# Designs tried in a protein design run: designed miniproteins, single chains, continued (5). Part 5

Each design is a single chain, and the fold is of that chain. pLDDT is the mean over its residues in the fold that is shown.

## One batch from the design tools (miniprotein)

Design m16143
Fold by ESMFold2-Fast:
Structure m16143 (fold): chain A 95 residues (1-95)
Amino acid sequence: SRLEELVRRAEEHLELAERYFEQGDYGSMRRHLLETIDLVGEIAELLSGDKQQQAQQMVHRLVQSLIRYGGTDEGQRYVLELGREVLEQLRQLVS
């Protein structure tokens, strides 16, 4: 489905963000993390009811965490871990 395809693409971008973080390439990491967040937003728009509200809360949490913690290495690691948790939850919502 389109939802499964968007989740897969978000997972691929998060995996790239994690790899670039390990390499110290914070510019590439941020680009792929932002693509992940954008794709989570697209998934939220395609959901309805309680699932849409849950996905919208996930997007909000990711954006707020990036704003608050994205300025430090420890904070960037936290945002990447949060991204992984969000994608695991989204996979369950679209299954």
Scores: mean pLDDT 87

Design m16144
Fold by ESMFold2-Fast:
Structure m16144 (fold): chain A 100 residues (1-100)
Amino acid sequence: KLVPSQEELEEAIAFAMETLSGLGLDQGKVKAVVKFVLEKGVPLEGLKVILERLAIALKTKDPATFPFLKPNMLTPEAFNSTDPKSIAAYFVYVYDTELK
């Protein structure tokens, strides 16, 4: 577990807010997920890939676009109703198994 630098956290949040803008996701949850993922040691570039894949998935609603994401992540409603720590744990799992 790493404590992310202020600069790394700010860059990650800014990227997430821009990448996921207009998709109906709760901003507080997005911020919490980003922080938890970085604290688990996922590098910023890995997190950016996961966020870009999530954005494509939410825009297209095509499971083939993100075969490594669980179906319950496909809707803004499912994301917004899920605990941010659980979402972050899933992103860490995806990084370790699919992107690492």
Scores: mean pLDDT 73

Design m16145
Fold by ESMFold2-Fast:
Structure m16145 (fold): chain A 77 residues (1-77)
Amino acid sequence: MEEEAESLIATARAYIDELKKLIEDVKNGKISKEEAEKRALTLIQAAYIAAVGASYFGREEEAQKLLEDIKKLEEEL
């Protein structure tokens, strides 16, 4: 249970980091907003599933923080 929750938190953080990089690539003109939105949809869904999974395994407060971070990044797109 602890190992599963930790793995899911790490997975969610990895997808959040990828999403942050994607947003920066848009700001720097390396990728179009439309292309970034298509890639972001998959990253957002994967990060969301991992965060919800972490909450289910008892890491509720960390999962809630991850969900808030995902929501803020989605609003930046």
Scores: mean pLDDT 83

Design m16146
Fold by ESMFold2-Fast:
Structure m16146 (fold): chain A 92 residues (1-92)
Amino acid sequence: MKDKLKGDPEKTKKLHENAKKVADKIENPTLASALLITAMAASLYPSAQERSVKILEEALKKIEEGADPEEVAQKAMEEINKLINEAEAALR
């Protein structure tokens, strides 16, 4: 496999750290767990990793600016799942 198509360990770490920061803002444990699982799935797809990190950074910023953490997290998961589906389709 090409090195640039492998997940960057630092990007995977940032993705997990950002997902955990968003999950820590969510009081619903089911939603928090779903977000973490979605982030872990995104880390398997190099094309989704960097964009997912950015989505979670924007989600954190919105929560810090007073947006509803559960609403923001749900929207972020929807965007990340779309990226995962696009990455999967590109491999077939």
Scores: mean pLDDT 78

Design m16147
Fold by ESMFold2-Fast:
Structure m16147 (fold): chain A 112 residues (1-112)
Amino acid sequence: SPLLKGIEEILREAGFSEEAIKLVVDAVKLFLETKNVKEAIEYLKKRLEKTSVSDKDMIKAIDIALRAIKALYEGKSDEEILELVRKTLEEEFDYELLYKENQAFLEVELSK
């Protein structure tokens, strides 16, 4: 998939760990194969629960994956998704706040 290869390249160039890159690619691939947003969100919730609040790469990767899946669900193009990933990389993050916000979001979405 050109989208999955593009995400992998952007994250690798940004210096993300191979584990963080694999998380984003696997989550996006799961959504592309199933078209089931709840399954993709549940995958990300399980990964977040195993992630330390000090693991900045993994927390940011989970945020990128959530934004990419949401944009795909909303019908955004591959090019728009790749641009979204690039823009998210330029944002300054409070990683502890992102961890808490993503945990709350994942819990709300899975309760629907």
Scores: mean pLDDT 80

Design m16148
Fold by ESMFold2-Fast:
Structure m16148 (fold): chain A 94 residues (1-94)
Amino acid sequence: SKLLEELARFAREQGKLFGATLPSDEEAARGVLKAAAALDVRLRIEKEGLSPEEARELLAEARERVENGLSEEELRRLFELYRERLEEELEKLE
């Protein structure tokens, strides 16, 4: 998948910025997707006022989807969410 290659490249570039070495394209992409999924759950907790139990279920479902393979739309959405958040954090460092 061209999108997974792009995601792996993005993860590697960010890893280099922070002095991290990523073991493989698959692990790099999976790491970013897991981080994005956790961020998505956090934003939903804040927006919807989810209980700790509902948040835990949502996080477990998100992790399972990452491991079982995301649709192209879901992968693109999570990548975009992660990118936006990272850009926001980087702007705060200036």
Scores: mean pLDDT 68

Design m16149
Fold by ESMFold2-Fast:
Structure m16149 (fold): chain A 76 residues (1-76)
Amino acid sequence: GGSARLAGMSAAGGAVELYMKEYGWDGKEAAEKAAKDPEAAIKGGVEAGHLSEEEARQVTEEGLKLGIEGAKKNAS
């Protein structure tokens, strides 16, 4: 559903933003890290307060991938 796709895109965006802030990486490097370990990215988002447990359950692989692709595009 649309909510699951949006949750995945939000998770990817939150993870990229978190990695940029915490490690000083550019958006491309942060997006590549999120792409390598999407489960860790989602968990990190929940632990950091960027995602609720309910939102994390709605994350789909497709939504996460779309969010990562969008983050890479914005970082280019």
Scores: mean pLDDT 67

Design m16150
Fold by ESMFold2-Fast:
Structure m16150 (fold): chain A 61 residues (1-61)
Amino acid sequence: GPAAERERQAQAMLAGARAGLEALGHSPETIEAAVAELERAVRDGASLDELERLAVRHLLQ
């Protein structure tokens, strides 16, 4: 259902953000902080568009 689709897409975005931050050479502490912020947004019911914008902001650091 829609909730399962959102969860799958949110998890893919979290994995993509982690991989992107690792590829850019960010420290483990920075990566975990960024992922924790994204995980919090997922729990708080943020839309997929909001999660994408948040992930992009971290990747542009």
Scores: mean pLDDT 83

Design m16151
Fold by ESMFold2-Fast:
Structure m16151 (fold): chain A 72 residues (1-72)
Amino acid sequence: MEQEVNDLILNSLKNGSSAERLGDEKLKEFEEVVREKIEEIMKELEPLAEEARREGRPVSEIGKEIEKILKK
């Protein structure tokens, strides 16, 4: 699997004098995907933060609870 991906990258570099341009475009697409994922995470965190505010509980306490679960 990883070797197959590496082979595709190497083939792209060998085949094209324009490989640099293709690499830049792929990096740009990757950045867009990363930004989209960050927005999704923020949307998931938003209701948790609002729930804490509605209950009068600080968001930091939720963080500590999550840490306890992970530490356990």
Scores: mean pLDDT 57

Design m16152
Fold by ESMFold2-Fast:
Structure m16152 (fold): chain A 97 residues (1-97)
Amino acid sequence: LGDEAALALARGDREKAIEYITKLIKEHPDPKALALTFRQIADRVEKDDPELAKKLRDTADQLESGKKPPEEIVREFLKSLSEQQLRTLAFAMLVRA
């Protein structure tokens, strides 16, 4: 994910985060790589937020299924998160970089 997406998530700016992330997915669609990234983040956050880890894994399964466009799947995922979960996700992504 781009720095703008990670920073928007860290600020709790859900609408901006969705906008930046969906743009990145549309420009470089790779649902299998995106699913792998979601599973890696899930493993990292599982101890602190098992609900977020489950949502990440469920989203990765949807991405691998090919049933919906990846940007729609990720948009639904991000809209399902609390403000605290958005910050946890941002931290997990930034620590990886």
Scores: mean pLDDT 78

Design m16153
Fold by ESMFold2-Fast:
Structure m16153 (fold): chain A 92 residues (1-92)
Amino acid sequence: MGAEHERALDEIREALAARDAERFRRALLRALDITLQWLRENGRLDLAPAVLEHAEGTFGRAVDSAGDEALRRALEEALAEFRARVAELLAE
C-alpha cells in the first residue's frame, strides 16, 4: 500500500544526497508510476497534471539546491516519461 510509495520517496532522498542522477531518475519514475497506478484504479487520471506540477515544483527546488546538471536532466527525463505515459492512457 503506502509503504512502496514511502520507500520510493526514501530512495529519492538518498539519491539526491548522494548526487546519483541514475538512481534519482529510477526512484522518481517508480514513485510516479505508483501514483499513476492509484489514479488509474480510482478513475482520477484528471489529477495527473496536478501530480506532474507538484513533482516539478518539489523536486525542481531540490535539484536546483544541489546545483547538479545531471540531476536536472534526470528530473526532466523522468517527468517527460510520466507525461508520455499519461498521454497514452488518456488516448484510450
Scores: mean pLDDT 81

Design m16154
Fold by ESMFold2-Fast:
Structure m16154 (fold): chain A 107 residues (1-107)
Amino acid sequence: SSMEEEEQKRRELAERKREELGKLIQESQDAIDAEIQRALDSLTDADIQALLAVGKEQKKKLLEKADEIEKEIPDSRGGLISTSARVAAISVETEAWVGARQVERLR
């Protein structure tokens, strides 16, 4: 039936968005880890500022992905996936901040 076909398409869209979000979270995590390592190696103010800027940029990307998912999947599935994106956004910002504080303590 057309309703079963629409439901199947909605499930497939949700699965694609979960996979896309998982990849984006991994890319954001890798970017933050690289900037933390750079700042730890250099102990410079410039690299601390770069780490915080990357943290802010990655948070923005994850929040934009959350907004995209909510608009494309306006049901509880979209709500759960977008909430995961928003939690990840807070996590990457927190990791950047903790990394920056660690570098400052080593100076």
Scores: mean pLDDT 90

Design m16155
Fold by ESMFold2-Fast:
Structure m16155 (fold): chain A 85 residues (1-85)
Amino acid sequence: SEDIIKASNLYTAGGILAVAAEIENDQETADEAVELFVKASKIEYKAGNKELAKEITERALEFADKYNVSPETKKLVEEVKKEIE
């Protein structure tokens, strides 16, 4: 489905921004990376790809714990983890 392709593209874009945020230590870029991971995870979960959604969410949480994300973005990913576990 187009939604699954969109989720894959969002996950890839999130990964690229995560690398950029790590290099630049930029909160806005880190927040964007996590938001893209969260969007990808939600689409995958709704599509029935529950294990992939959990993997993406865990990656987003690990990234948020290691890097300069906003408190709002950290809360967002923790809420999504609860929804898909």
Scores: mean pLDDT 85

Design m16156
Fold by ESMFold2-Fast:
Structure m16156 (fold): chain A 82 residues (1-82)
Amino acid sequence: MTKADNLQVAAMILVTAAAVSEDPEERKQALADAKGALEESIRLGTPEQAEENIKMLRTAAKDNPELADEINAIVKELEEKR
């Protein structure tokens, strides 16, 4: 398991935490932390790992429609940095 893989797992945990959080500020912070972890994962990882990160976020947006706009904004920013 690489550092990029560890950051992807951490980001998945943070996105899940945001989805179950009832506090808007905790949700916003969890998504911001997930974004930072994913940016670092993409920087350190392979192009294939970057594609998996984007796919994971798109799946999370479909599964959590209440977070879809926020997650899709993260996807857009990550794709611009690839």
Scores: mean pLDDT 79

Design m16157
Fold by ESMFold2-Fast:
Structure m16157 (fold): chain A 61 residues (1-61)
Amino acid sequence: MSRAEALARLEALRRERPAEVAPVWAALQTLIQSEEEVDLELLRRVGAQLGMPEDLLAELL
């Protein structure tokens, strides 16, 4: 998934579910912006470690 696509999905989720996304926003945004193509396995792992719900991770990916 491209950086632009990942950022767009994360921004959409932040608007729909702000309470669940806000605590992990900075870390996930930084991770996505560090690479041209997003490593979906790494993104899932980091999101899960930060306490992001599995259903929300599935929506992001």
Scores: mean pLDDT 76

Design m16158
Fold by ESMFold2-Fast:
Formats: sequence, structure tokens, C-alpha cells
Structure m16158 (fold): chain A 82 residues (1-82)
Amino acid sequence: SEKQVELRLARVREVIDRMREQIKKASPEKKAGLEETLLDFLILEYESITDPEAQERFRALVREHLDPETVARLEKRIAERK
């Protein structure tokens, strides 16, 4: 339902914002692990979306709230899944 999509996207945005703050404050040694945790979360959330329109909204949200490098890494991992 639309309400479920909105709630899911709101949760994704909250996690992105929280994880970005943690990554920003992290030492270089911990940064890679936090980025991997964020990517794993985003992939699982994306895979739980069955509606193509909701998947497009997810991709738009990610592009708006993440840096281009992290977005490119996510897109690559999505494309590599069969």
C-alpha cells in the first residue's frame, strides 16, 4: 500500500541520516565497516520492495541523501544480484 511505501522510505531516510553522521565521526579504520553496514541495509530494503514505482522512489531517495560514490557502490551491488 502507499502508506507502507511511505513508512518504509521514511525509515530508510532516517537510517541513512543516522549512518552518515556515524560515518562522518568515525575513524578511517571504522568508516569502511559502517559504509558496508549501510549498503547491506539498503540492499535488503530495496529487495523487499516489489513495486517498480516504489523502487524508483527508493533510488531517488538514495541519490538525494547519499554521496555519489556510495550511490554508485549501491547501484553496482543491485546490478550484480541475479
Scores: mean pLDDT 84

Design m16159
Fold by ESMFold2-Fast:
Structure m16159 (fold): chain A 82 residues (1-82)
Amino acid sequence: GAEELLERGKELAKQGKNGEAGILFGRAGVEAVKRGDYELGIKAGENGIKASMLGDEDVRLATGGAILAIGALIQARLGLGE
């Protein structure tokens, strides 16, 4: 689920695999928002954006993660009335 994706993303980020981490954070955010967990969606989205900003050897993974994370963050904040 979303929590498992968030935890795996944190593990990858600790290893410097920011592109892969960003994808998992983005996916975690999307799954959290789909179930109405907007607080988790915001947390995952912010982690995904941060991972994409740190850079990676695979720019495509970093870009994909950023897109998913930004989309999840926007929808999560709208769900909270922000």
Scores: mean pLDDT 76

Design m16160
Fold by ESMFold2-Fast:
Structure m16160 (fold): chain A 90 residues (1-90)
Amino acid sequence: MLGLSDREIRILETALKVFLSSKKERLSDRELAELLGVSQSTVRRHLLRLEKKGKIKLERVGNTLYLRREEVIRFFVEIGVEELRRAVLG
């Protein structure tokens, strides 16, 4: 349905939990790597794939990739709206 791997979903879910429990506006590829217990290179690879799939937009600052709060919330709101629409109209 989403065209996402389990790791890509976990990255977005992990970011969402941080954004819902804090006032952070963005998370770096390093912060996400620490939260997920994986290498920064692994997180970067999956973030770039999410962007290539048109699921998120990434902020680039030097050599660091940032995932913004508004992008993650937008992604999950769009999924939730689609699922609610199917439940009500299907």
Scores: mean pLDDT 81

Design m16161
Fold by ESMFold2-Fast:
Structure m16161 (fold): chain A 67 residues (1-67)
Amino acid sequence: GAGEEAIREAERALEAARAGDVERATKLGNQAMKLTAKALSQGDEEGAMRAAEILAEARRILRELGG
């Protein structure tokens, strides 16, 4: 479902961020955000929240790399 797709894409964004691949992490993160919005619109609140949590961790890593 949409929640599982959002989580999977968010996990890919997190892996890219941990690898220091800022460009890939940003692209995957943007796609994961779109999938998270879709999951939420379809009533998958749990999947959307899980994806958002993973994306927050990816963004934290990217901010640390940019400072």
Scores: mean pLDDT 86

Design m16162
Fold by ESMFold2-Fast:
Structure m16162 (fold): chain A 68 residues (1-68)
Amino acid sequence: MSEEEREIIREAAEHFGLDETATEALLSLPSAVAALKYIALSKGIPVSSIPAELRDDPRALLEWLKSQ
């Protein structure tokens, strides 16, 4: 995972009020997109509701999640 992807995950964790244990678990996932999909599921948002164009763009996906 790139440093940019780790920064996106840390920003998401801070925004959604996740604790250190949850943040470390998200950082252990293979990509920022995988981590953001996990956050979406934990908030009751099904992966099928995520626009297909956002599934390859972790920054755009994070901003979309913040707007939900």
Scores: mean pLDDT 80

Design m16163
Fold by ESMFold2-Fast:
Structure m16163 (fold): chain A 85 residues (1-85)
Amino acid sequence: SQETVRELIDEAEKLLEEREKYFRSILPTLSDEDQKKVEEHIEAARRALEEARRLADAGDVQGALNQLKSAFDHLLEALRVIESS
């Protein structure tokens, strides 16, 4: 439902905020190239969550879920960059 999707977006925004703090604490240990990749993925995740909220507010539940998935995919890619560094 639209309400359930909004709750999932709220939870994802909180997780992104916590993960961003963690990632930023690790960034100084990474190469400049890997720092940029991590920051680009964090920014992409943030934009996907903003779009998910816009779509959810418009009643596009499926569009919101697709953007929510995109946000999580970007957070996983940021983690993979850190783990491979």
Scores: mean pLDDT 86

Design m16164
Fold by ESMFold2-Fast:
Structure m16164 (fold): chain A 82 residues (1-82)
Amino acid sequence: MSPEAVREDAERLLAAADADIEAARKAAAEKNAAALSAQRIIAIAYRITADWAEANGDTEMAAQLRAAADEILAIVDEGLAA
């Protein structure tokens, strides 16, 4: 990905992070396996974008994206294992 596209994706994901975490919590509370699977894919996108942000020297953005991904994945894993 181009550095500019990675930065735009990272900024967009970080702006959405609280909403995505809340969506994962809601999916877990509703026991909605399809919604949890969708949130898992979203968390993977956060991790991929974090890897590219780190490669471009945006280590702070990478750390924030990884933190959001880890939070979403923890919620998804607990919801799917329940």
Scores: mean pLDDT 84

Design m16165
Fold by ESMFold2-Fast:
Structure m16165 (fold): chain A 73 residues (1-73)
Amino acid sequence: SAAQERALRAVEEARRRIAALPLPEEVRAELLAELDALREWVEGTELSEEEAEAIVEGLEAAVEMAERLAAAL
């Protein structure tokens, strides 16, 4: 579905952004594992457009938080 494709695209973009951050290896690995789990859940779930939008917004907020943490290190 378009909703699922949008959510999967957002997860992949978040994964790329997190992987590039200068975070401690353990922290980066845990964040990437959570994104991988979210991807698997999205692949197996029928999503509404509203749910996909919430996932996109939540991922953007999470990446921005990770970027702020990386900048503070």
Scores: mean pLDDT 87

Design m16166
Fold by ESMFold2-Fast:
Structure m16166 (fold): chain A 95 residues (1-95)
Amino acid sequence: LEREIRLSMALLSAAVLAVSARNLGAEEAAKAAKEVADVLAEAEERELSEEQVEELYETAKEGFKRAKEAMDAGDWEEAVKILKETAERLREILE
């Protein structure tokens, strides 16, 4: 139950970031956020251990927090970098 909620919340957060970035005209940041969302959607199709779900959730949460801070500061290049690094780390956890 909690695992399903955590993954769904992470996916929703990534989608919200993508929409927010697109509305601000930051296409590269929107694409990077979508990449994170795509990895999380792939994770929902897999039978993951509780440890993998917790690691995915914490990794996504930290990535979103850092990306949001960069976006709020107007550092869109940093936000893109953080989101791409987050997507890569999420893929590593799924392996």
Scores: mean pLDDT 79

Design m16167
Fold by ESMFold2-Fast:
Structure m16167 (fold): chain A 79 residues (1-79)
Amino acid sequence: SKEEVLQLLRDAIALAEKSGHEEAVRILQEMLEEVEKTTDPDEARALLARGLVEVQRHLTPEEADRVSALFGRALAALD
């Protein structure tokens, strides 16, 4: 569901905020806004895929793994 996707993105934002990664928070917030606006599941999937690649550049490997897991669940929630 869209609600589940938005909640998983909020969970990812909370992780980035706790870690002090301001750029990761910005990217995730922009992604949350764009996913919230779209009604096209394919557009949502593309937004999540592009955002994950960009946000990983601003996280440690361990944090990137946790965020990737949340994004995997979000992608599954779009099916």
Scores: mean pLDDT 83

Design m16168
Fold by ESMFold2-Fast:
Structure m16168 (fold): chain A 94 residues (1-94)
Amino acid sequence: APAVATATVVDEETGVTDNAVAQGTSTSPEDYSYTTVTKRGEKLKPVASVGGDQASIINVTPQTEKAVVTTHHISGSAEAKQANSVSVSLLRPP
C-alpha cells in the first residue's frame, strides 16, 4: 500500500535521529522535542568521532532504515568503502 509506504519514510526520518537512543528502531518521543537539533549536521559530528566510515553509510542510504540500522552496528570500514565504490558505479549510465 502506498500510504503505508509513505508513513514508513516519515518514520525513518525520526528513526535516523532516534538512532542515538535505540539505533533507529524505538522511534523515541524525544525526537519530537530535539530531533531537529540532532538531525543533519549535528548528527554528522558524533559519527565523525567514531571514524567517519559510518557517516558515509548513513549519508549514502538513509531511506533504508532497516539496512542502515543493521549495517550501522557492524559497519565501519569495508561497508564505507563499498558504499563509495557503488556510488561511482551507479553514476555510469546504461
Scores: mean pLDDT 38

Design m16169
Fold by ESMFold2-Fast:
Structure m16169 (fold): chain A 72 residues (1-72)
Amino acid sequence: NAVAEGERAYQTAKDNADKAIEYAKQGKRNLAASYLTAAGIHAVAAEVLGSPKAEETIKYVKEAMKEADKLI
């Protein structure tokens, strides 16, 4: 079910964004960048698969990117 896969992508994107912020706070720039990339990929997947939370997820990842950029 594409909708169910979109919901998994939504949760995975948020988890990766949260980990990116944690690594950015630790000064682990390469790990933070890797998790932000994964978060972005899954946020786009949530949108393509029709998740009702795709817009919220994309905004969450964008805010995480801004926060991480300020920390590194």
Scores: mean pLDDT 81

Design m16170
Fold by ESMFold2-Fast:
Structure m16170 (fold): chain A 64 residues (1-64)
Amino acid sequence: SVDEVLEHFGRGVVAYDAGRYEEAVRHFTRALDHPAFDELPPELQALARERLEEARARVEELRA
């Protein structure tokens, strides 16, 4: 359901804010991979994709 997508997204935001970037990537990826992701408004889909890329960039920064 859309509520499950939003729960995954919210967990990603919390993890990101806590500096747990790899955990944030996992949660954002779960949101994007959920069957109901395409039922979200386009602006929220774009935001979720942007947040995933930001989390990935932070993980890459820590590996460099």
Scores: mean pLDDT 85

Design m16171
Fold by ESMFold2-Fast:
Structure m16171 (fold): chain A 81 residues (1-81)
Amino acid sequence: SRQDIAVAVLRALIDQERAHLLEDLAAGRTISEEELEKAREGLLAYIRAQAARYDVPEADLEAVLAYAEERYREVLETARA
């Protein structure tokens, strides 16, 4: 469905953002917790807006938001290591 495609696209976007942040860390860039928090806030706001635009069910939105939070947690842990 249109909603399933929207969810798949949002998950792919989350994975791409994680990959970019990890690539920056691998290249020796220092990413502050403040920069990560701003990136997180921006992505979560975008996800909510797109979910509303495409009438994504609440349960699917909650799952995508949880997925995004977990990916940001992984980046934060990697940045601290």
Scores: mean pLDDT 85

Design m16172
Fold by ESMFold2-Fast:
Structure m16172 (fold): chain A 73 residues (1-73)
Amino acid sequence: MSLEELRAAAAQAVLDAGRLGAAVARSRGEPEVAAEVERIAREGAARIAAARTREELLAEAAATEERLHALLG
């Protein structure tokens, strides 16, 4: 897989995780958490898209997953 393909796949995976997490938060009656999850996912996807190396890409993906996990418990 090329770096370009990996960036696209990782960015999409983060956005998909964000949408699912936001849906879960809304089902719990937590619209503020849902909004924050969607913001973190969008910012993470943008950082992944801007990554210049595989190492940077993996670091940004891991950081985004950690932030989403911290919000959702």
Scores: mean pLDDT 86

Design m16173
Fold by ESMFold2-Fast:
Structure m16173 (fold): chain A 64 residues (1-64)
Amino acid sequence: SLEELKKKIEEMKARYRKFQADLDARIASLRANAGDPQARKELERLENYRKFLEDLIKEAEKSA
């Protein structure tokens, strides 16, 4: 049902918020080490991944 779908979306949002907090903390750590080429590569990858997840959650929200 639509109500069950909405509940599942809220569950996904909660999981996303936890994951986003962990991801943001890692990104901040990598930014602090911007002089390290390896850290810059990881930063770029994680920022792209974060954007991908953000877009997926927005897509799911629009479908509800």
Scores: mean pLDDT 79

Design m16174
Fold by ESMFold2-Fast:
Structure m16174 (fold): chain A 64 residues (1-64)
Amino acid sequence: DPVAEARRRLEQVRQNTELALKNLEDGKAGGADKAGFDGMIQRVKELGDRLEAEYEARAAALAA
């Protein structure tokens, strides 16, 4: 089912984004380059938001 597959990938994107953000926040807490980690965290959030929007749009298109 293409709709179910798109929804599964959307959930996977959410989980991967949350894990990546947790790892970056943990690294920031123990690291010396706070500004570098802030930049990476922002980029991961932006990429995650974009991928979620893309898979949501794909699921909607496949359900139409």
Scores: mean pLDDT 82

Design m16175
Fold by ESMFold2-Fast:
Structure m16175 (fold): chain A 94 residues (1-94)
Amino acid sequence: SAAEEAWRQEVRAALQQAVDAGELSEQEAQELFALITEIRPLVEQLLAAHSPEVQERFRPEWQQLGQQVKQQKLKPVDRLRALKALIQRILAEL
């Protein structure tokens, strides 16, 4: 849709600003863009399925992800890949 394309252009522009500032490479920006656009509908689906039972059931997995990010010092791309995989796993088990 036009609204989805406008949102994608805004995300792309924000990532390009980070590249221009020397905070990201062009390759990292492309990978982050792909992951952000893939994760957005998954997060929306997860929030729609939100309940105390779902939170309790998957609390250990969220804690493990947080620990992995901290201990392994995951780069932003790897953090988003791990987040996407976890959300997909949770949604598949619902």
Scores: mean pLDDT 85

Design m16176
Fold by ESMFold2-Fast:
Structure m16176 (fold): chain A 81 residues (1-81)
Amino acid sequence: STQTITYTVTNRSPRTARELHVGVSRKGSSEIVAEKVVPVDIAPGESYTVTLSGLPSGEYEVSWVLVDADGTVVDRGSEVV
């Protein structure tokens, strides 16, 4: 069976994010099994919801990076889902 992960990223930085990189690995693994790069416009304190579908059932870690218009990483995080 497959599952869909819906994950919300909040920009906690003082800069507008222009690109979101999301990677998904199985819990306890560093190997990325799914990834997305999404053009975004996420102002400070705003959120963006990303959906990743077709994943085998299980526990995952979502890792994300927000990049500004200058190509600078402004925020990042990871969470087990």
Scores: mean pLDDT 86

Design m16177
Fold by ESMFold2-Fast:
Structure m16177 (fold): chain A 57 residues (1-57)
Amino acid sequence: LREKLEKLGEVMNEDGYISVEDIEKVLGKELAEEVRKRAKNGLVSGEDALLALLELE
């Protein structure tokens, strides 16, 4: 979990958003599919990405 949180921080932009494509590349398809449910225009908030990660665990 902690390692995945660090990777999310590395791909997060200044406003706290992450592209679903970057999530797929660094954290894998499973999390990317989960965050797509919360994404708007291919972007998800760091908070929504964290909630999706917790849902998979």
Scores: mean pLDDT 76

